# Designed miniproteins, single chains, continued (3): the designs that were tried, part 81

Each design is a single chain, and the fold is of that chain. pLDDT is the mean over its residues in the fold that is shown.

## One batch from the design tools (miniprotein)

Design m10820
Fold by ESMFold2-Fast:
Structure m10820 (fold): chain A 85 residues (1-85)
Amino acid sequence: MEEKEKKAFETLVEELKKRGYDVKFEEKDGEYELTITYEGETKKYTAKSYREVIDILLSFEAELVARAINRAIDKRLEELKEKLA
């Protein structure tokens, strides 16, 4: 199970890095510290298991998708406003 969780973690980190995220991972006293930097913003997370780390990374992937959708909607709304003016 640890090997599968580690592979899932590595895959998610790789995908986030391809999208411009910098991901740092540290293990301290049985806790996992995850540091994510994107567009100059740095966020720190503390997790008690690899599953929590994976859940945090999946949440970031979901947020990135949501941000891309919102950006596309905003551009479309600006284009529509320009055409209606």
Scores: mean pLDDT 72

Design m10821
Fold by ESMFold2-Fast:
Structure m10821 (fold): chain A 65 residues (1-65)
Amino acid sequence: MEKKREEARERADELLAEGYFEKYEVSGDRITVTLVARTPERIAAAAEFAGFANKLGLTTDVVLS
């Protein structure tokens, strides 16, 4: 369980560092990703991350700020 959350956080941190995410939060089995603006690249990155997290058994929510 913890290893899967760590893998999800590492991927989210990478996307955050690359400017695709504004921030992310982890609560239980749910990870919430916040995007500054809806660009095709950020939307695609969020969708790919959601698929990755889902394979790890985590639920992903995407929020706009």
Scores: mean pLDDT 78

Design m10822
Fold by ESMFold2-Fast:
Structure m10822 (fold): chain A 84 residues (1-84)
Amino acid sequence: SKKRAEELVKKLEELLRQLEAAMAAGDVETALRYAEEAEKVMKEIGELLKDDPEKLQEVVRFAQERLRRIAEAHPEVAAQLAAA
C-alpha cells in the first residue's frame, strides 16, 4: 500500500506537469483530460492514505497549491476548463 501510494503521488506530479504544459499551450481539451485523470488519481490516493491523515494532508496541500498556481498563471484557460 505504501509503495502504491508513492507511485500514485509520482503519477499525480507528472499529470500536474502535463496539465500545466497543456494550459500554457491553450489546449483546453488536453488540459481537461489531464485534470480528470489527476482527480481520479487523487481519489485513489485518498483511499490508500485514509489511515495516514498527516501524509494525506501533505499530498492534498501539494496538489491544491500546484493547481492554484497553474490557474493563476492561465486564468482564461482555467475559466474554459470550469465551463467544460
Scores: mean pLDDT 84

Design m10823
Fold by ESMFold2-Fast:
Structure m10823 (fold): chain A 73 residues (1-73)
Amino acid sequence: SPEEMAKLGRELGKKLGLSEEQIRALENLGYHLALTTPEELARETLKRSAELIARKDWDGLNRVVSEALRKSR
């Protein structure tokens, strides 16, 4: 569900010690991915996105999210 995916984003962000703003962004991303993307791809994309945010790899984040959204169309 979108709510479960948002919760996963929150828990991933907390586990990685991300800022409150970054945790909120992962919640919103998880919710959106659950609405537009198959569950397995959404979950994988959310986990990879959390790791990329932790590394401050913004180019990697953009590529991973864009690829997932493109595949869900």
Scores: mean pLDDT 83

Design m10824
Fold by ESMFold2-Fast:
Structure m10824 (fold): chain A 71 residues (1-71)
Amino acid sequence: SEVEEAKKRAEGAKKAALEVVEKDPSKAKEVAERFKGMAEGLEVQSDKEEAKIEAEKYKELAEELEAKAKE
């Protein structure tokens, strides 16, 4: 389903982002800002359930990465 594909994309993005940050923690803020931008773009351009789910997951990831950047 489209919802499952959206979850799969978000999960893959999270895995890739965490791998980048584990190798170079200084990139956490940059990666977080990128995901915030992607979430905002999805929210502005689409009202579909799958896009809302993907945007929400990107926002959660961005907040997690920003928290890690400060710790």
Scores: mean pLDDT 80

Design m10825
Fold by ESMFold2-Fast:
Structure m10825 (fold): chain A 72 residues (1-72)
Amino acid sequence: MARAEAVAQALATALENIPGVKSARATVDGDHVHIEVEAENEKAAEFARSAGRVVDQAVAPYGIRVTVDVKV
């Protein structure tokens, strides 16, 4: 079953493996997954935001919301 904590851990780990991403930190508040990303450049930042939007759409039917905030 969809679990916000599992989504948070998987997405944070995936984002940390993107070239140009310095760190990704996930927090979970109920059904809302919030990930803070530090990126070295705008290309990495846009990739992280796009990945967040794709995952948000994929998990929305399960009542989970994903928000990705990126600092460059």
Scores: mean pLDDT 81

Design m10826
Fold by ESMFold2-Fast:
Structure m10826 (fold): chain A 63 residues (1-63)
Amino acid sequence: IEVKIEKENGKYVVTVTIDGKTYKIWFDNEEDAKIAAEAIKEAYKKDPEFVKKELEKLDKASA
């Protein structure tokens, strides 16, 4: 799994790549982005399928 945090237009995007699929989650501040990135990494170690489902939910909520 690859997780990146980038700044765009005063917001932060967490980009997660799993099995060649990319998910982007937007945050208004860096702290929330960091918390999300670490949580995603830890959750992926326990259950990759669960993380994929949660990323789909977060992507829908962010869009």
Scores: mean pLDDT 76

Design m10827
Fold by ESMFold2-Fast:
Structure m10827 (fold): chain A 88 residues (1-88)
Amino acid sequence: GLSPEEARKRLEELVKKAVEELEKRGRKLDAGILEAMVLMTEAVSKIAGLSEHERIALSARTLAKLARKYGLPEIAEQAEQLAKEALE
C-alpha cells in the first residue's frame, strides 16, 4: 500500500491540479471552496483523532466529491482511487 508520505504528496498534487483547472475555467470561487473544504476535512479529522491514513482517505473523498460536482471527473476518479489506496 501507499505510505502516508506518498499518499499525502498525491493528495496535494491532485488538489493543486483541481485548483489550477478550475482557475483556468474562470471558476475562482469554486477553486477556493474545493481547497478550503479539503483543508477543513484534514483539520476536523486531526481533532477527531483519526490516523494519518484515515485523514488522507477522508480528504481525498472530499476532493473527489467536489471535483465531480465541479465537472472534473478525471481528478474525481484519481482522488477516489487514492482514498482506497491510502487505507490499504
Scores: mean pLDDT 88

Design m10828
Fold by ESMFold2-Fast:
Structure m10828 (fold): chain A 65 residues (1-65)
Amino acid sequence: MKITVTHVVDVSGLTKADIPAAEREGLLAALAEAQKLLLEILKEDPTLYPEIEVKVELANQENVR
């Protein structure tokens, strides 16, 4: 059994020109920390951890694809 958990951040209210690359990277870094916390919770059960993948991405409804 394999479980994939994806964290999606909606930046549809912002254009790429409105959010500088530095701020975008800062946002991704903060989300990566939240993702790591989730992975740490999941790794407490060694039987589940290998079957679970967690990722974070900036999406403008791209999670539908």
Scores: mean pLDDT 57

Design m10829
Fold by ESMFold2-Fast:
Structure m10829 (fold): chain A 58 residues (1-58)
Amino acid sequence: GDALLEATAEALRAMERAMGLPESSREEAIRKAQAMADRVGLEAARDGALAAARSLGA
């Protein structure tokens, strides 16, 4: 639904901001964005964050 899409966008926004950080801080910021998605309790948002982290790490 719209709420899930909005939450997914917020998680993706957090990931995008993390990617703009220096390399030394980027990994930690990505992990925090993932934890944020988990705090919200939205599986779709968390899955999106994990997929983004994987594409950055692999």
Scores: mean pLDDT 68

Design m10830
Fold by ESMFold2-Fast:
Structure m10830 (fold): chain A 85 residues (1-85)
Amino acid sequence: MALVEQAEEKIREARALMQKNTEENREKAIELLREAKELAEKALEELAGRLDEETLRALAILAQTLAWLGEPRGEELGREVEALL
């Protein structure tokens, strides 16, 4: 749970920074998104095989983070998570 919570917090911080119009804030947001991605991937590794709310939260974080970083896999994972809800 701590990893998923940390990843959620990083995404909230990145979202707030992305609403600002400076290049510096955009770079900071990208770094936070990368950190959130790493935390979500670690959480999913620990939760492997589980189909519970905790796993869905981790998948949603990974999908959102990858999508905002421009990764095609993020869009696919996002649709997959939405289908499970």
Scores: mean pLDDT 72

Design m10831
Fold by ESMFold2-Fast:
Structure m10831 (fold): chain A 68 residues (1-68)
Amino acid sequence: KLEEFLKAAENILKMLKRDKLTRPQVALLLRAFFGLSLKEAQELVDKITGGKKEITLEEFRKVAEAAL
C-alpha cells in the first residue's frame, strides 16, 4: 500500500536525520515495494525528479503514485 511505502521513506529520513532521500534510496524502495526492475525504478525517479540527486517526501509520494 502507498501508506506503507511513505512510512518506509519517513523512517529512512528519520534514521538519517535528513529531509530528503537520495535517488538510489528511492529506487531501492520502489523495487522492494512495487517489484520494479532497477531500470524501471531509475527511469521513474528521473521523470518525477528531473535528475535531481535528492528528493523531498512530496516528490517521493508522486513517484509512488506513478508506480502504482
Scores: mean pLDDT 74

Design m10832
Fold by ESMFold2-Fast:
Structure m10832 (fold): chain A 64 residues (1-64)
Amino acid sequence: MSEEQILEQLRKEAVQLLAQGRSLADVARHVANRLMSEESLSFDQKGKLLVELTEFIRQLYEQQ
């Protein structure tokens, strides 16, 4: 998958998990573990996407 496809997939997973009542910490851990397991991404890309996903999860938490 491309960087953009991975980001969108992880955003969808975060939304789904929060909607299912999982804690912010569990969702953040899930997304981080999923992202770190993506062999198609460089370490630098993983770091950048982790920052974007963390901010996205924070915003979703505020909207619930």
Scores: mean pLDDT 79

Design m10833
Fold by ESMFold2-Fast:
Structure m10833 (fold): chain A 92 residues (1-92)
Amino acid sequence: MDELLDEIDELVAELLELLDEVVKAIKDGAPESYLEELYKRIQETLKKLAELLTKVNPEKTFEEKLEELKKNLSETLKIRGFPQEEIDKILK
């Protein structure tokens, strides 16, 4: 269990780093192709988190865990001032 929780913590840290990179890329005027690559990496990290969380609590399905993660991330991004269009792109 501890190893699984450590892996979850590492993925959460990676997700936060990717979000900071998106903020920097937008400010720096990075090309759309680079932003799309970051969105893809965020989406892959969310799927990995949902898979691990399903292993920790198998009472909920992968789909339910993924939807909960997307909802929580959407709320966090809104609090941090991300525009809705950007949130929609991240959470595809």
Scores: mean pLDDT 80

Design m10834
Fold by ESMFold2-Fast:
Structure m10834 (fold): chain A 84 residues (1-84)
Amino acid sequence: MNITKEFAQKLGDKALERAKQLSSEERASLAVSFAENAIQLADHEPEAAQVFLDTAEKLLEMVEDEEAKKIAEESIKKAREALK
């Protein structure tokens, strides 16, 4: 799958806008999805992977539920390690 940095940025921007209308748990789920996609892209499309990680971190800032936040934080930590 060819994901450009520009396409990843557009996906991230749309996800952040949508997240404003989502529940805390749905925001956390979205953050996990972006973090997991960052891991998958890390070796193939590192620029797109970094955009997805940045998006996941911004989504995490919007998570109010403590348990959901912890799950999203663990996924983001794994993504940070994959992008080193």
Scores: mean pLDDT 84

Design m10835
Fold by ESMFold2-Fast:
Structure m10835 (fold): chain A 97 residues (1-97)
Amino acid sequence: SAEALRLDIELGVLQVEAAVLKVVASKLLKKTENEEIKEKLKELLEEIDEKVVPLLLEAEAAIRAGDVEAARRALERAREALREVKERFKEIEKEFE
């Protein structure tokens, strides 16, 4: 029960982090006039939707099924994918002003 609660909390944190990053990247995409930065932000948003979101959905399904091992694995993969996306976002931020 404690492990299941821990995984559910981690899922919630990763979902919020992914959502915040998507909102920030989308707002920057609308504000920038730089075509290279626009392309990088579009690619970042696609990576969130194609790599991060499916892993979070996999983790949610595993938690609902009571499959702690599958949930842990999906969350580890989601965390890694989100970390990669965050590092790319930091590189894009360095190209602003």
Scores: mean pLDDT 88

Design m10836
Fold by ESMFold2-Fast:
Structure m10836 (fold): chain A 73 residues (1-73)
Amino acid sequence: MVSYVVSGPLTPLLELLLKELATIPGVTVEKHSNGGYVITGPDTPRVRALLEELAKIPGVTITKSSAATGTVP
């Protein structure tokens, strides 16, 4: 399992993409008291694609928490 922390302004597009992530089997999306959202689930191509779309939203930042040193060459 991998976890991603998403932070930024809540826009309709951000909400839609978070809901899309939550429909994927094994994926959970949780809002934490520290602000932002934690996405936990299997590292699948669909999850990665939706996270890439989230990262393109102005003001949105995504951080992978379960493998901080995992940049693919």
Scores: mean pLDDT 74

Design m10837
Fold by ESMFold2-Fast:
Structure m10837 (fold): chain A 78 residues (1-78)
Amino acid sequence: SMEEIERDVEEVLRHATGLKLQLLGEMVNRGESEEVIEEKLNKLNDETVKVIRDLREGKITVEEAKKRLEELYQELLS
């Protein structure tokens, strides 16, 4: 249902926010420049928009959405 989809969207958005805060903290701790931090946060935000769209369209599951965000998070820290 639409109500269940919106709850799933809220769950994924909360997860994405947590990853964004972790990414910011780790990059600040590493002494990365503001420009690099903003670029990486924007990449995570862009992927979040894409996974939310795919989730709303029924193309992916909540688990798949979270995995895509976690994989990008790990890539951005490498």
Scores: mean pLDDT 89

Design m10838
Fold by ESMFold2-Fast:
Structure m10838 (fold): chain A 92 residues (1-92)
Amino acid sequence: SQQDLQIGLQYYRQGMRYRQQQDYDLAIQYFQRSSDYFSRGAQQGSSRSAILLSATLLSISRIYRDQFNDYRTSQILRQQSDQFLQLGQDLS
């Protein structure tokens, strides 16, 4: 829904702010909240929500890889990101 998209964007922006402050635990928490809202939109056929979900998952993936050296979690999130990017392109 439009409300889910707006809430997702608010959480995404907050996640980006925490990432810029190098507060990676809070950045991931807010990106995860954002991804929940974008996931609802993607399931309802929103191309924009699927693309934003892809970007959010990629942001989380890169933090796990680059800051936490958690390559397993990073790879899972990257694969999910690629799937939602493809979904978003197919829906547009």
Scores: mean pLDDT 90

Design m10839
Fold by ESMFold2-Fast:
Structure m10839 (fold): chain A 77 residues (1-77)
Amino acid sequence: MREKALELLGIPKEYHEEAIEIIEKWLSSKGKKTVEEILEDSSLPEELKLRLGMALSRNSSAKSLEEFFERVLKELG
């Protein structure tokens, strides 16, 4: 499930682990940090930061990692 959602977002397998950590960090911030602030701390390539940032912004109401991936799968799968 997680792997498929990340592939639909255009994130290559080698970056899946880091992308998951970024999503978890953003969710645990509970509005204390913006999407841009979360991505500034990441080592992802610029293009992947843009793709992930758009996905986080579009799913800003997601409360958990599972809910985030379920929303991605519903919209893109």
Scores: mean pLDDT 78

Design m10840
Fold by ESMFold2-Fast:
Structure m10840 (fold): chain A 100 residues (1-100)
Amino acid sequence: SSELLEEAKEAVERGLVGLILRAEAAGDHALAQRIRDLGTETARRFAKAKTLEEAIEVLEELIARLRELRDASTNPAIRAAMDALIARVEEVRRRLEEAA
């Protein structure tokens, strides 16, 4: 569904923007830039996704990249925010899987 794909894209974009703002507030400008780059790459991959299955693959790779960024972080508040975003992206992926 084009509506489900659009909702997934919007949820991911909002989540990543929230994480960027938290990283900037913590003074971790390098992390904020890495998240911006991840967001740009994820948006490009979503633009190429023609099916729900392809969109699910984009979300799975985003989850993996977020886990790597979380594991590299020593800030507990940023780690918690990343865990919350990972859980949100996993929920979005589950909804697309149910619709596939």
Scores: mean pLDDT 87

Design m10841
Fold by ESMFold2-Fast:
Structure m10841 (fold): chain A 78 residues (1-78)
Amino acid sequence: SEKRREELKRRLMSSLNIPEEAAERILRLFPDASEEELFDFALDVRLTATDEGIAEIAARWGIPESAVRELKALIEAA
């Protein structure tokens, strides 16, 4: 549902101070994920501070390291 996706995007932006582009990318990576799963992922990306942490997140969530790095750059630029 478009309305559901827009609500989840708004919550990611307001609750975690994540920029809109990053929130949209997270929703595209995990279109079927629950709100809890999306928030856990977003917090993992936001709080990681190391290249090893980026690799661990990528492996845990089953996505490329480049996707995690791009999301982290968007979050840090805001």
Scores: mean pLDDT 83

Design m10842
Fold by ESMFold2-Fast:
Structure m10842 (fold): chain A 69 residues (1-69)
Amino acid sequence: SLELDKEVAIALVEMHAAIAVISGDISRETADALVKRAEERINAAQTPEEVMEHLREAVAEIDAASKAA
Protein backbone atom coordinates (compact mmCIF):
# COMPACT_ATOMS: atom_id res chain seq x y z
CA SER A 1 0.00 0.00 0.00
CA LEU A 2 1.08 3.62 -0.50
CA GLU A 3 0.85 4.18 3.29
CA LEU A 4 3.25 1.27 3.95
CA ASP A 5 5.61 2.51 1.19
CA LYS A 6 5.71 5.93 2.94
CA GLU A 7 6.39 4.35 6.37
CA VAL A 8 9.25 2.23 4.97
CA ALA A 9 10.76 5.22 3.10
CA ILE A 10 10.65 7.42 6.23
CA ALA A 11 12.26 4.63 8.31
CA LEU A 12 15.07 4.33 5.73
CA VAL A 13 15.69 8.13 5.82
CA GLU A 14 15.74 8.06 9.66
CA MET A 15 18.24 5.16 9.63
CA HIS A 16 20.52 6.84 7.06
CA ALA A 17 20.47 10.11 9.07
CA ALA A 18 21.15 8.23 12.35
CA ILE A 19 24.21 6.52 10.78
CA ALA A 20 25.53 9.95 9.67
CA VAL A 21 25.10 11.31 13.25
CA ILE A 22 26.74 8.24 14.88
CA SER A 23 29.64 8.50 12.37
CA GLY A 24 30.13 12.18 13.34
CA ASP A 25 29.39 13.39 9.79
CA ILE A 26 26.41 15.64 10.72
CA SER A 27 24.92 17.07 13.92
CA ARG A 28 21.73 15.71 15.50
CA GLU A 29 20.10 19.11 14.77
CA THR A 30 20.97 18.85 11.04
CA ALA A 31 19.76 15.22 10.94
CA ASP A 32 16.44 16.13 12.63
CA ALA A 33 15.84 18.98 10.14
CA LEU A 34 16.62 16.78 7.10
CA VAL A 35 14.42 13.92 8.39
CA LYS A 36 11.51 16.33 9.08
CA ARG A 37 11.78 17.79 5.55
CA ALA A 38 11.91 14.29 4.00
CA GLU A 39 8.92 13.11 6.10
CA GLU A 40 6.83 16.10 4.92
CA ARG A 41 7.72 15.46 1.24
CA ILE A 42 7.17 11.68 1.45
CA ASN A 43 3.82 12.10 3.26
CA ALA A 44 2.68 14.51 0.49
CA ALA A 45 3.51 11.92 -2.25
CA GLN A 46 0.52 10.48 -4.17
CA THR A 47 2.29 7.56 -5.94
CA PRO A 48 4.95 4.95 -5.04
CA GLU A 49 7.18 6.54 -7.72
CA GLU A 50 6.97 9.92 -5.93
CA VAL A 51 7.78 8.20 -2.59
CA MET A 52 10.92 6.64 -4.16
CA GLU A 53 11.99 9.98 -5.71
CA HIS A 54 11.66 11.80 -2.36
CA LEU A 55 13.54 8.95 -0.63
CA ARG A 56 16.42 9.30 -3.14
CA GLU A 57 16.43 13.10 -2.70
CA ALA A 58 16.54 12.76 1.12
CA VAL A 59 19.47 10.30 0.99
CA ALA A 60 21.31 12.65 -1.41
CA GLU A 61 20.73 15.65 0.92
CA ILE A 62 22.07 13.68 3.92
CA ASP A 63 25.11 12.56 1.86
CA ALA A 64 25.75 16.16 0.70
CA ALA A 65 25.56 17.46 4.30
CA SER A 66 27.98 14.68 5.38
CA LYS A 67 30.52 15.68 2.70
CA ALA A 68 30.25 19.39 3.65
CA ALA A 69 31.23 18.62 7.27
Scores: mean pLDDT 87

Design m10843
Fold by ESMFold2-Fast:
Structure m10843 (fold): chain A 61 residues (1-61)
Amino acid sequence: MKYLLVTPEEVSEDAEVKIGDTKAKVIAVKGRLVLAEPEAPVSKDAEAYVGDTKAIYWEEV
């Protein structure tokens, strides 16, 4: 499963992505948009982070 995350500011492509307690592999970064694939199933109610930056929005794509 791949997830699209939207951040409030531009983030580094080297930043660690987490959805809840689950680490995600970064597939692509474009400005404030991050495409990531989690290492395990994630909760729909989880909060997502790119480094120290909380995502405004995230969804499965």
Scores: mean pLDDT 80

Design m10844
Fold by ESMFold2-Fast:
Structure m10844 (fold): chain A 116 residues (1-116)
Amino acid sequence: MKAIEEALREATELFRKAAEAAKEGNYEEAKKLAQKAAELIAHALIVAARLGLVSEEEADAAQAAEDAILNAKTKEELKKALQALAEVLRRTAEVSPLREALLEAAEAIEELVEAL
């Protein structure tokens, strides 16, 4: 559990750094940071699903959003993929003991989408 919360916290910090890079017009750095953060979230949710802390459907949805973020070729594709990940995290937070960490991560992603 602690390791999952630490991974979600690290991902949240990376999304916040990505938002700062985006505000500075550094799209390449923002994309790189967002991709790394998405990988941490997807992996954390796989582990959380194995422990019964989230559903397998939510973990699968997060992996699909991660794949879309990693394969985004345009800013518009990246924004759409990030918004999909934020929605998965907000939905998962409604039924998970990881609620606070998931909501903080979703908020950081939404700030990044706004900055892009």
Scores: mean pLDDT 88

Design m10845
Fold by ESMFold2-Fast:
Structure m10845 (fold): chain A 100 residues (1-100)
Amino acid sequence: DVQKLEQLLEDAEKYLKQAEKHIREAKKAYEAGDLEAAKKHLEEAKKYLEQAKDHLLEAARLVGQGKGTDEQKERLKRLQKRYDELDAEVQELEEKLEKA
């Protein structure tokens, strides 16, 4: 179902945007020395990344079954790459907070 795949991709994109916002706020708080605010934003970013991951995994399952357009398959690859980049930023910031 092309419509179901489109909804999964739209929801994943929205969750990734929320995760990115919280990662930026966590970095700002960390640079300001507000470790509690940094941790709170990092936990929110992790929640949004988990939501995005669930939607991307379901989208990948549908694509693996031969569903979706070439444009949707390319969009899935771009969103998966964006997820990996944001997850790496979360891991880096989490390590900095553990050492602080």
Scores: mean pLDDT 89

Design m10846
Fold by ESMFold2-Fast:
Structure m10846 (fold): chain A 78 residues (1-78)
Amino acid sequence: MSPMSYIGRAGQLGIDSSPQNSDQLQSLRDQAVQLLVQGDIQGAIRYGQQMVQLTQQSDPQTAAQVQQALDLAIRSLQ
């Protein structure tokens, strides 16, 4: 048991020093957490992918961290 552990990691990784897209990232992170609370892991993963897309252009390091957290969430879903 610990699908929430993967999202907890994504929440930590969503806090970056780049102002670019940070508001959108925070919104996507919050929505992912809400979907996890509802038991919608697939929906949470979709928002994680959107976070990667948004951060990749402005902060590729944060994008890589979010992608890693998303991969862990997908493996938990399997």
Scores: mean pLDDT 65

Design m10847
Fold by ESMFold2-Fast:
Structure m10847 (fold): chain A 60 residues (1-60)
Amino acid sequence: AMSAARQAALRERVERARQGLDETIKYLEEMAKKDPSYQPALEGARRVGERRLAELEAQL
């Protein structure tokens, strides 16, 4: 079982990871609208970022 302090630290990591992912996705979405070659990067970032976020959330 995790201590309350470790859970708080993990929640902060989840929050920061979510914010970073949101910013990356927004940037890549705008780029993909102008250049379709960014579409694989957008899909990759979404897949990897969501998986990483889910792994962090599973530890709560």
Scores: mean pLDDT 81

Design m10848
Fold by ESMFold2-Fast:
Structure m10848 (fold): chain A 65 residues (1-65)
Amino acid sequence: MVDQVNQLLSQARQALQQGNVDQARQLVDQAEDLAGEHALRTGSIPPDIAQQITQMRQEVDQAQA
């Protein structure tokens, strides 16, 4: 899970750097879904992962605002 979420977040950062905000948003959504599934199964999300997802979500939302 952690490695997969980190890969999705890295791809989202690249998409934002390229100005592809829609793709970045989809990648963040996928990372949130994957982390959410993990939380449902284990009862928690690693704090570092939750923080990185929140940060990327804010960056995507700012780019669309």
Scores: mean pLDDT 80

Design m10849
Fold by ESMFold2-Fast:
Structure m10849 (fold): chain A 65 residues (1-65)
Amino acid sequence: MIREEAERLVKEFEELLPDVIEEVRIEGNEVTIKIKSSTPSDELLAVATAVELELLGAEARVEIV
């Protein structure tokens, strides 16, 4: 369930900001979203995606590379 929800939200993120996501790692209930952009708007959208995942019961984190 969490994997399917995470994949859906990541797809929505990619549709809005293509090529910003470097990696998405899902380990049990933990979702890590790695982005390669340093733009504040890209970071804000990544954080918003992480918050949505946490509202669905996952533990989400964003890493900037």
Scores: mean pLDDT 73

Design m10850
Fold by ESMFold2-Fast:
Structure m10850 (fold): chain A 73 residues (1-73)
Amino acid sequence: SPTVDDIVQQLLQQSKQYEQQGNFDGSKYLRQAAYHIRLADEHLRQGDVEGAVRHLELGREYLEKYQQIKKQS
């Protein structure tokens, strides 16, 4: 199973690919998703489960925005 770091790295790599193609909205949403997933992991390591859940929900929302753009393309 992928680690949180693996997931974050995959999202950042996809973001760079979209940026190179001039697809800035897709790049932006993937970067924001990666950012919030990383923060969720950090909060979880600190024992802040509520903070982790909030950041996971924000990450999910950015992934949903990315998927909406992908479906329209």
Scores: mean pLDDT 86

Design m10851
Fold by ESMFold2-Fast:
Structure m10851 (fold): chain A 65 residues (1-65)
Amino acid sequence: SAEELVAAMNRAVEADKAGDWPAALTAYRRALEIARGLSPPENAQPLIADLETLIAHYEAKIAAL
């Protein structure tokens, strides 16, 4: 649901503020799963693209540590 998506994104932001990059990545991956399940899918495509970009950024950040 949209509420579950917002909750997952809020968890990611909280983890980021705490410096917990792996937890932030996990929460953004969960948000992506939820976004992909939204109907209609056309309305979710910009959000899916943004989440994929965020996930790639956190993966790169963690790999650089």
Scores: mean pLDDT 82

Design m10852
Fold by ESMFold2-Fast:
Structure m10852 (fold): chain A 96 residues (1-96)
Amino acid sequence: APVLYDPNDPASQAAFDAEVDEALGLIGAAITKNAVDRAKSVEERKKIIEESLKLFLSQKSPVYRAAYAQALRDWASRETDPEVAKAIKEAADKIA
């Protein structure tokens, strides 16, 4: 069953907030991958990864950061360009 938000239950609120943060982390990684997939050069792909890293390093939620970093590691394992794969993995290691 989906988590139901109850503002009078701190445990329900914390569980809901964690699910939202995890979803936002996964969405952030998907946006970064989509932008990289549309890039025409290795240098442009590396720049997109660096700009995304700057944006997402400002996030304070450990759940958000963990979800984003894990999604980046999963993507890096499937990336065929070794320079792009290295950049993604290094970005993930800086986030979490």
Scores: mean pLDDT 77

Design m10853
Fold by ESMFold2-Fast:
Structure m10853 (fold): chain A 70 residues (1-70)
Amino acid sequence: MLSKEEIIALGEEIRARLAKLTPEQQREVFKKVEEEHKKWLKENPDASRYENDQKSLEIMKKVLDEIEKK
């Protein structure tokens, strides 16, 4: 599980990376994140807010990595 400091650092990294993308690429990232997060929530209905927030950041980093490699 990510520490509070790691969550903050990851959030800052994600924000900086999103800022470098075009609005079209940002829309693609958010769409993919929403789809993957909805799938995870269906599998983990009892997830805590902290676990949900952490997973959202992990999914967003994964999607950013995929978009940046294309």
Scores: mean pLDDT 78

Design m10854
Fold by ESMFold2-Fast:
Structure m10854 (fold): chain A 89 residues (1-89)
Amino acid sequence: SLEEDKEIILEAIRLLLSEPGVTVRVEADEIIVETDGSPAAEAALEKAVEALEKIPNVKVEREGNRAVATVVDNPELGLELAGLYREAL
């Protein structure tokens, strides 16, 4: 459901923001995560990716110390991302 998907995203962003070596930003339908490459930051990213992969309309791509989680084929969920990011802060 939309509510369950929103809760998963909110908790994933909160987890990522709790780690000093992780930077999170939201741009349109994307959650963009960058780590400093530390073991703690990478562990937080792995756990967040595991949670986000539970959402059928979220695809996660990794490139080096960067991960992008994109909301696909769900514009209603995509529109919620900026609000969820602000709530997680």
Scores: mean pLDDT 86

Design m10855
Fold by ESMFold2-Fast:
Structure m10855 (fold): chain A 91 residues (1-91)
Amino acid sequence: MAAEGDALFAQGRYREAGEAYLAAAREAYKAGNYVEAAYYLGRALRAFELAGDKKGVLEVEVELGVLLIEAAVKGLDLDAILAAYEAGLAE
């Protein structure tokens, strides 16, 4: 999924790349990899912004909010999670 997102992004297929990154984020979240999930949410947001997909942007923002609440409840490192999200936005 992440590799698919990277390939789609390189092709300028930004909406499809956003959907692929969002799927990768959801799989990482289910696996308990919150840092990795946040990174792919950042990648998905960047892709949806480039696509002009306002619904995709909102969907990522909602999923990031849910992830941060769950991480806080579990006592996880929120600074590391947010740093990963920001790295995804930049790459």
Scores: mean pLDDT 86

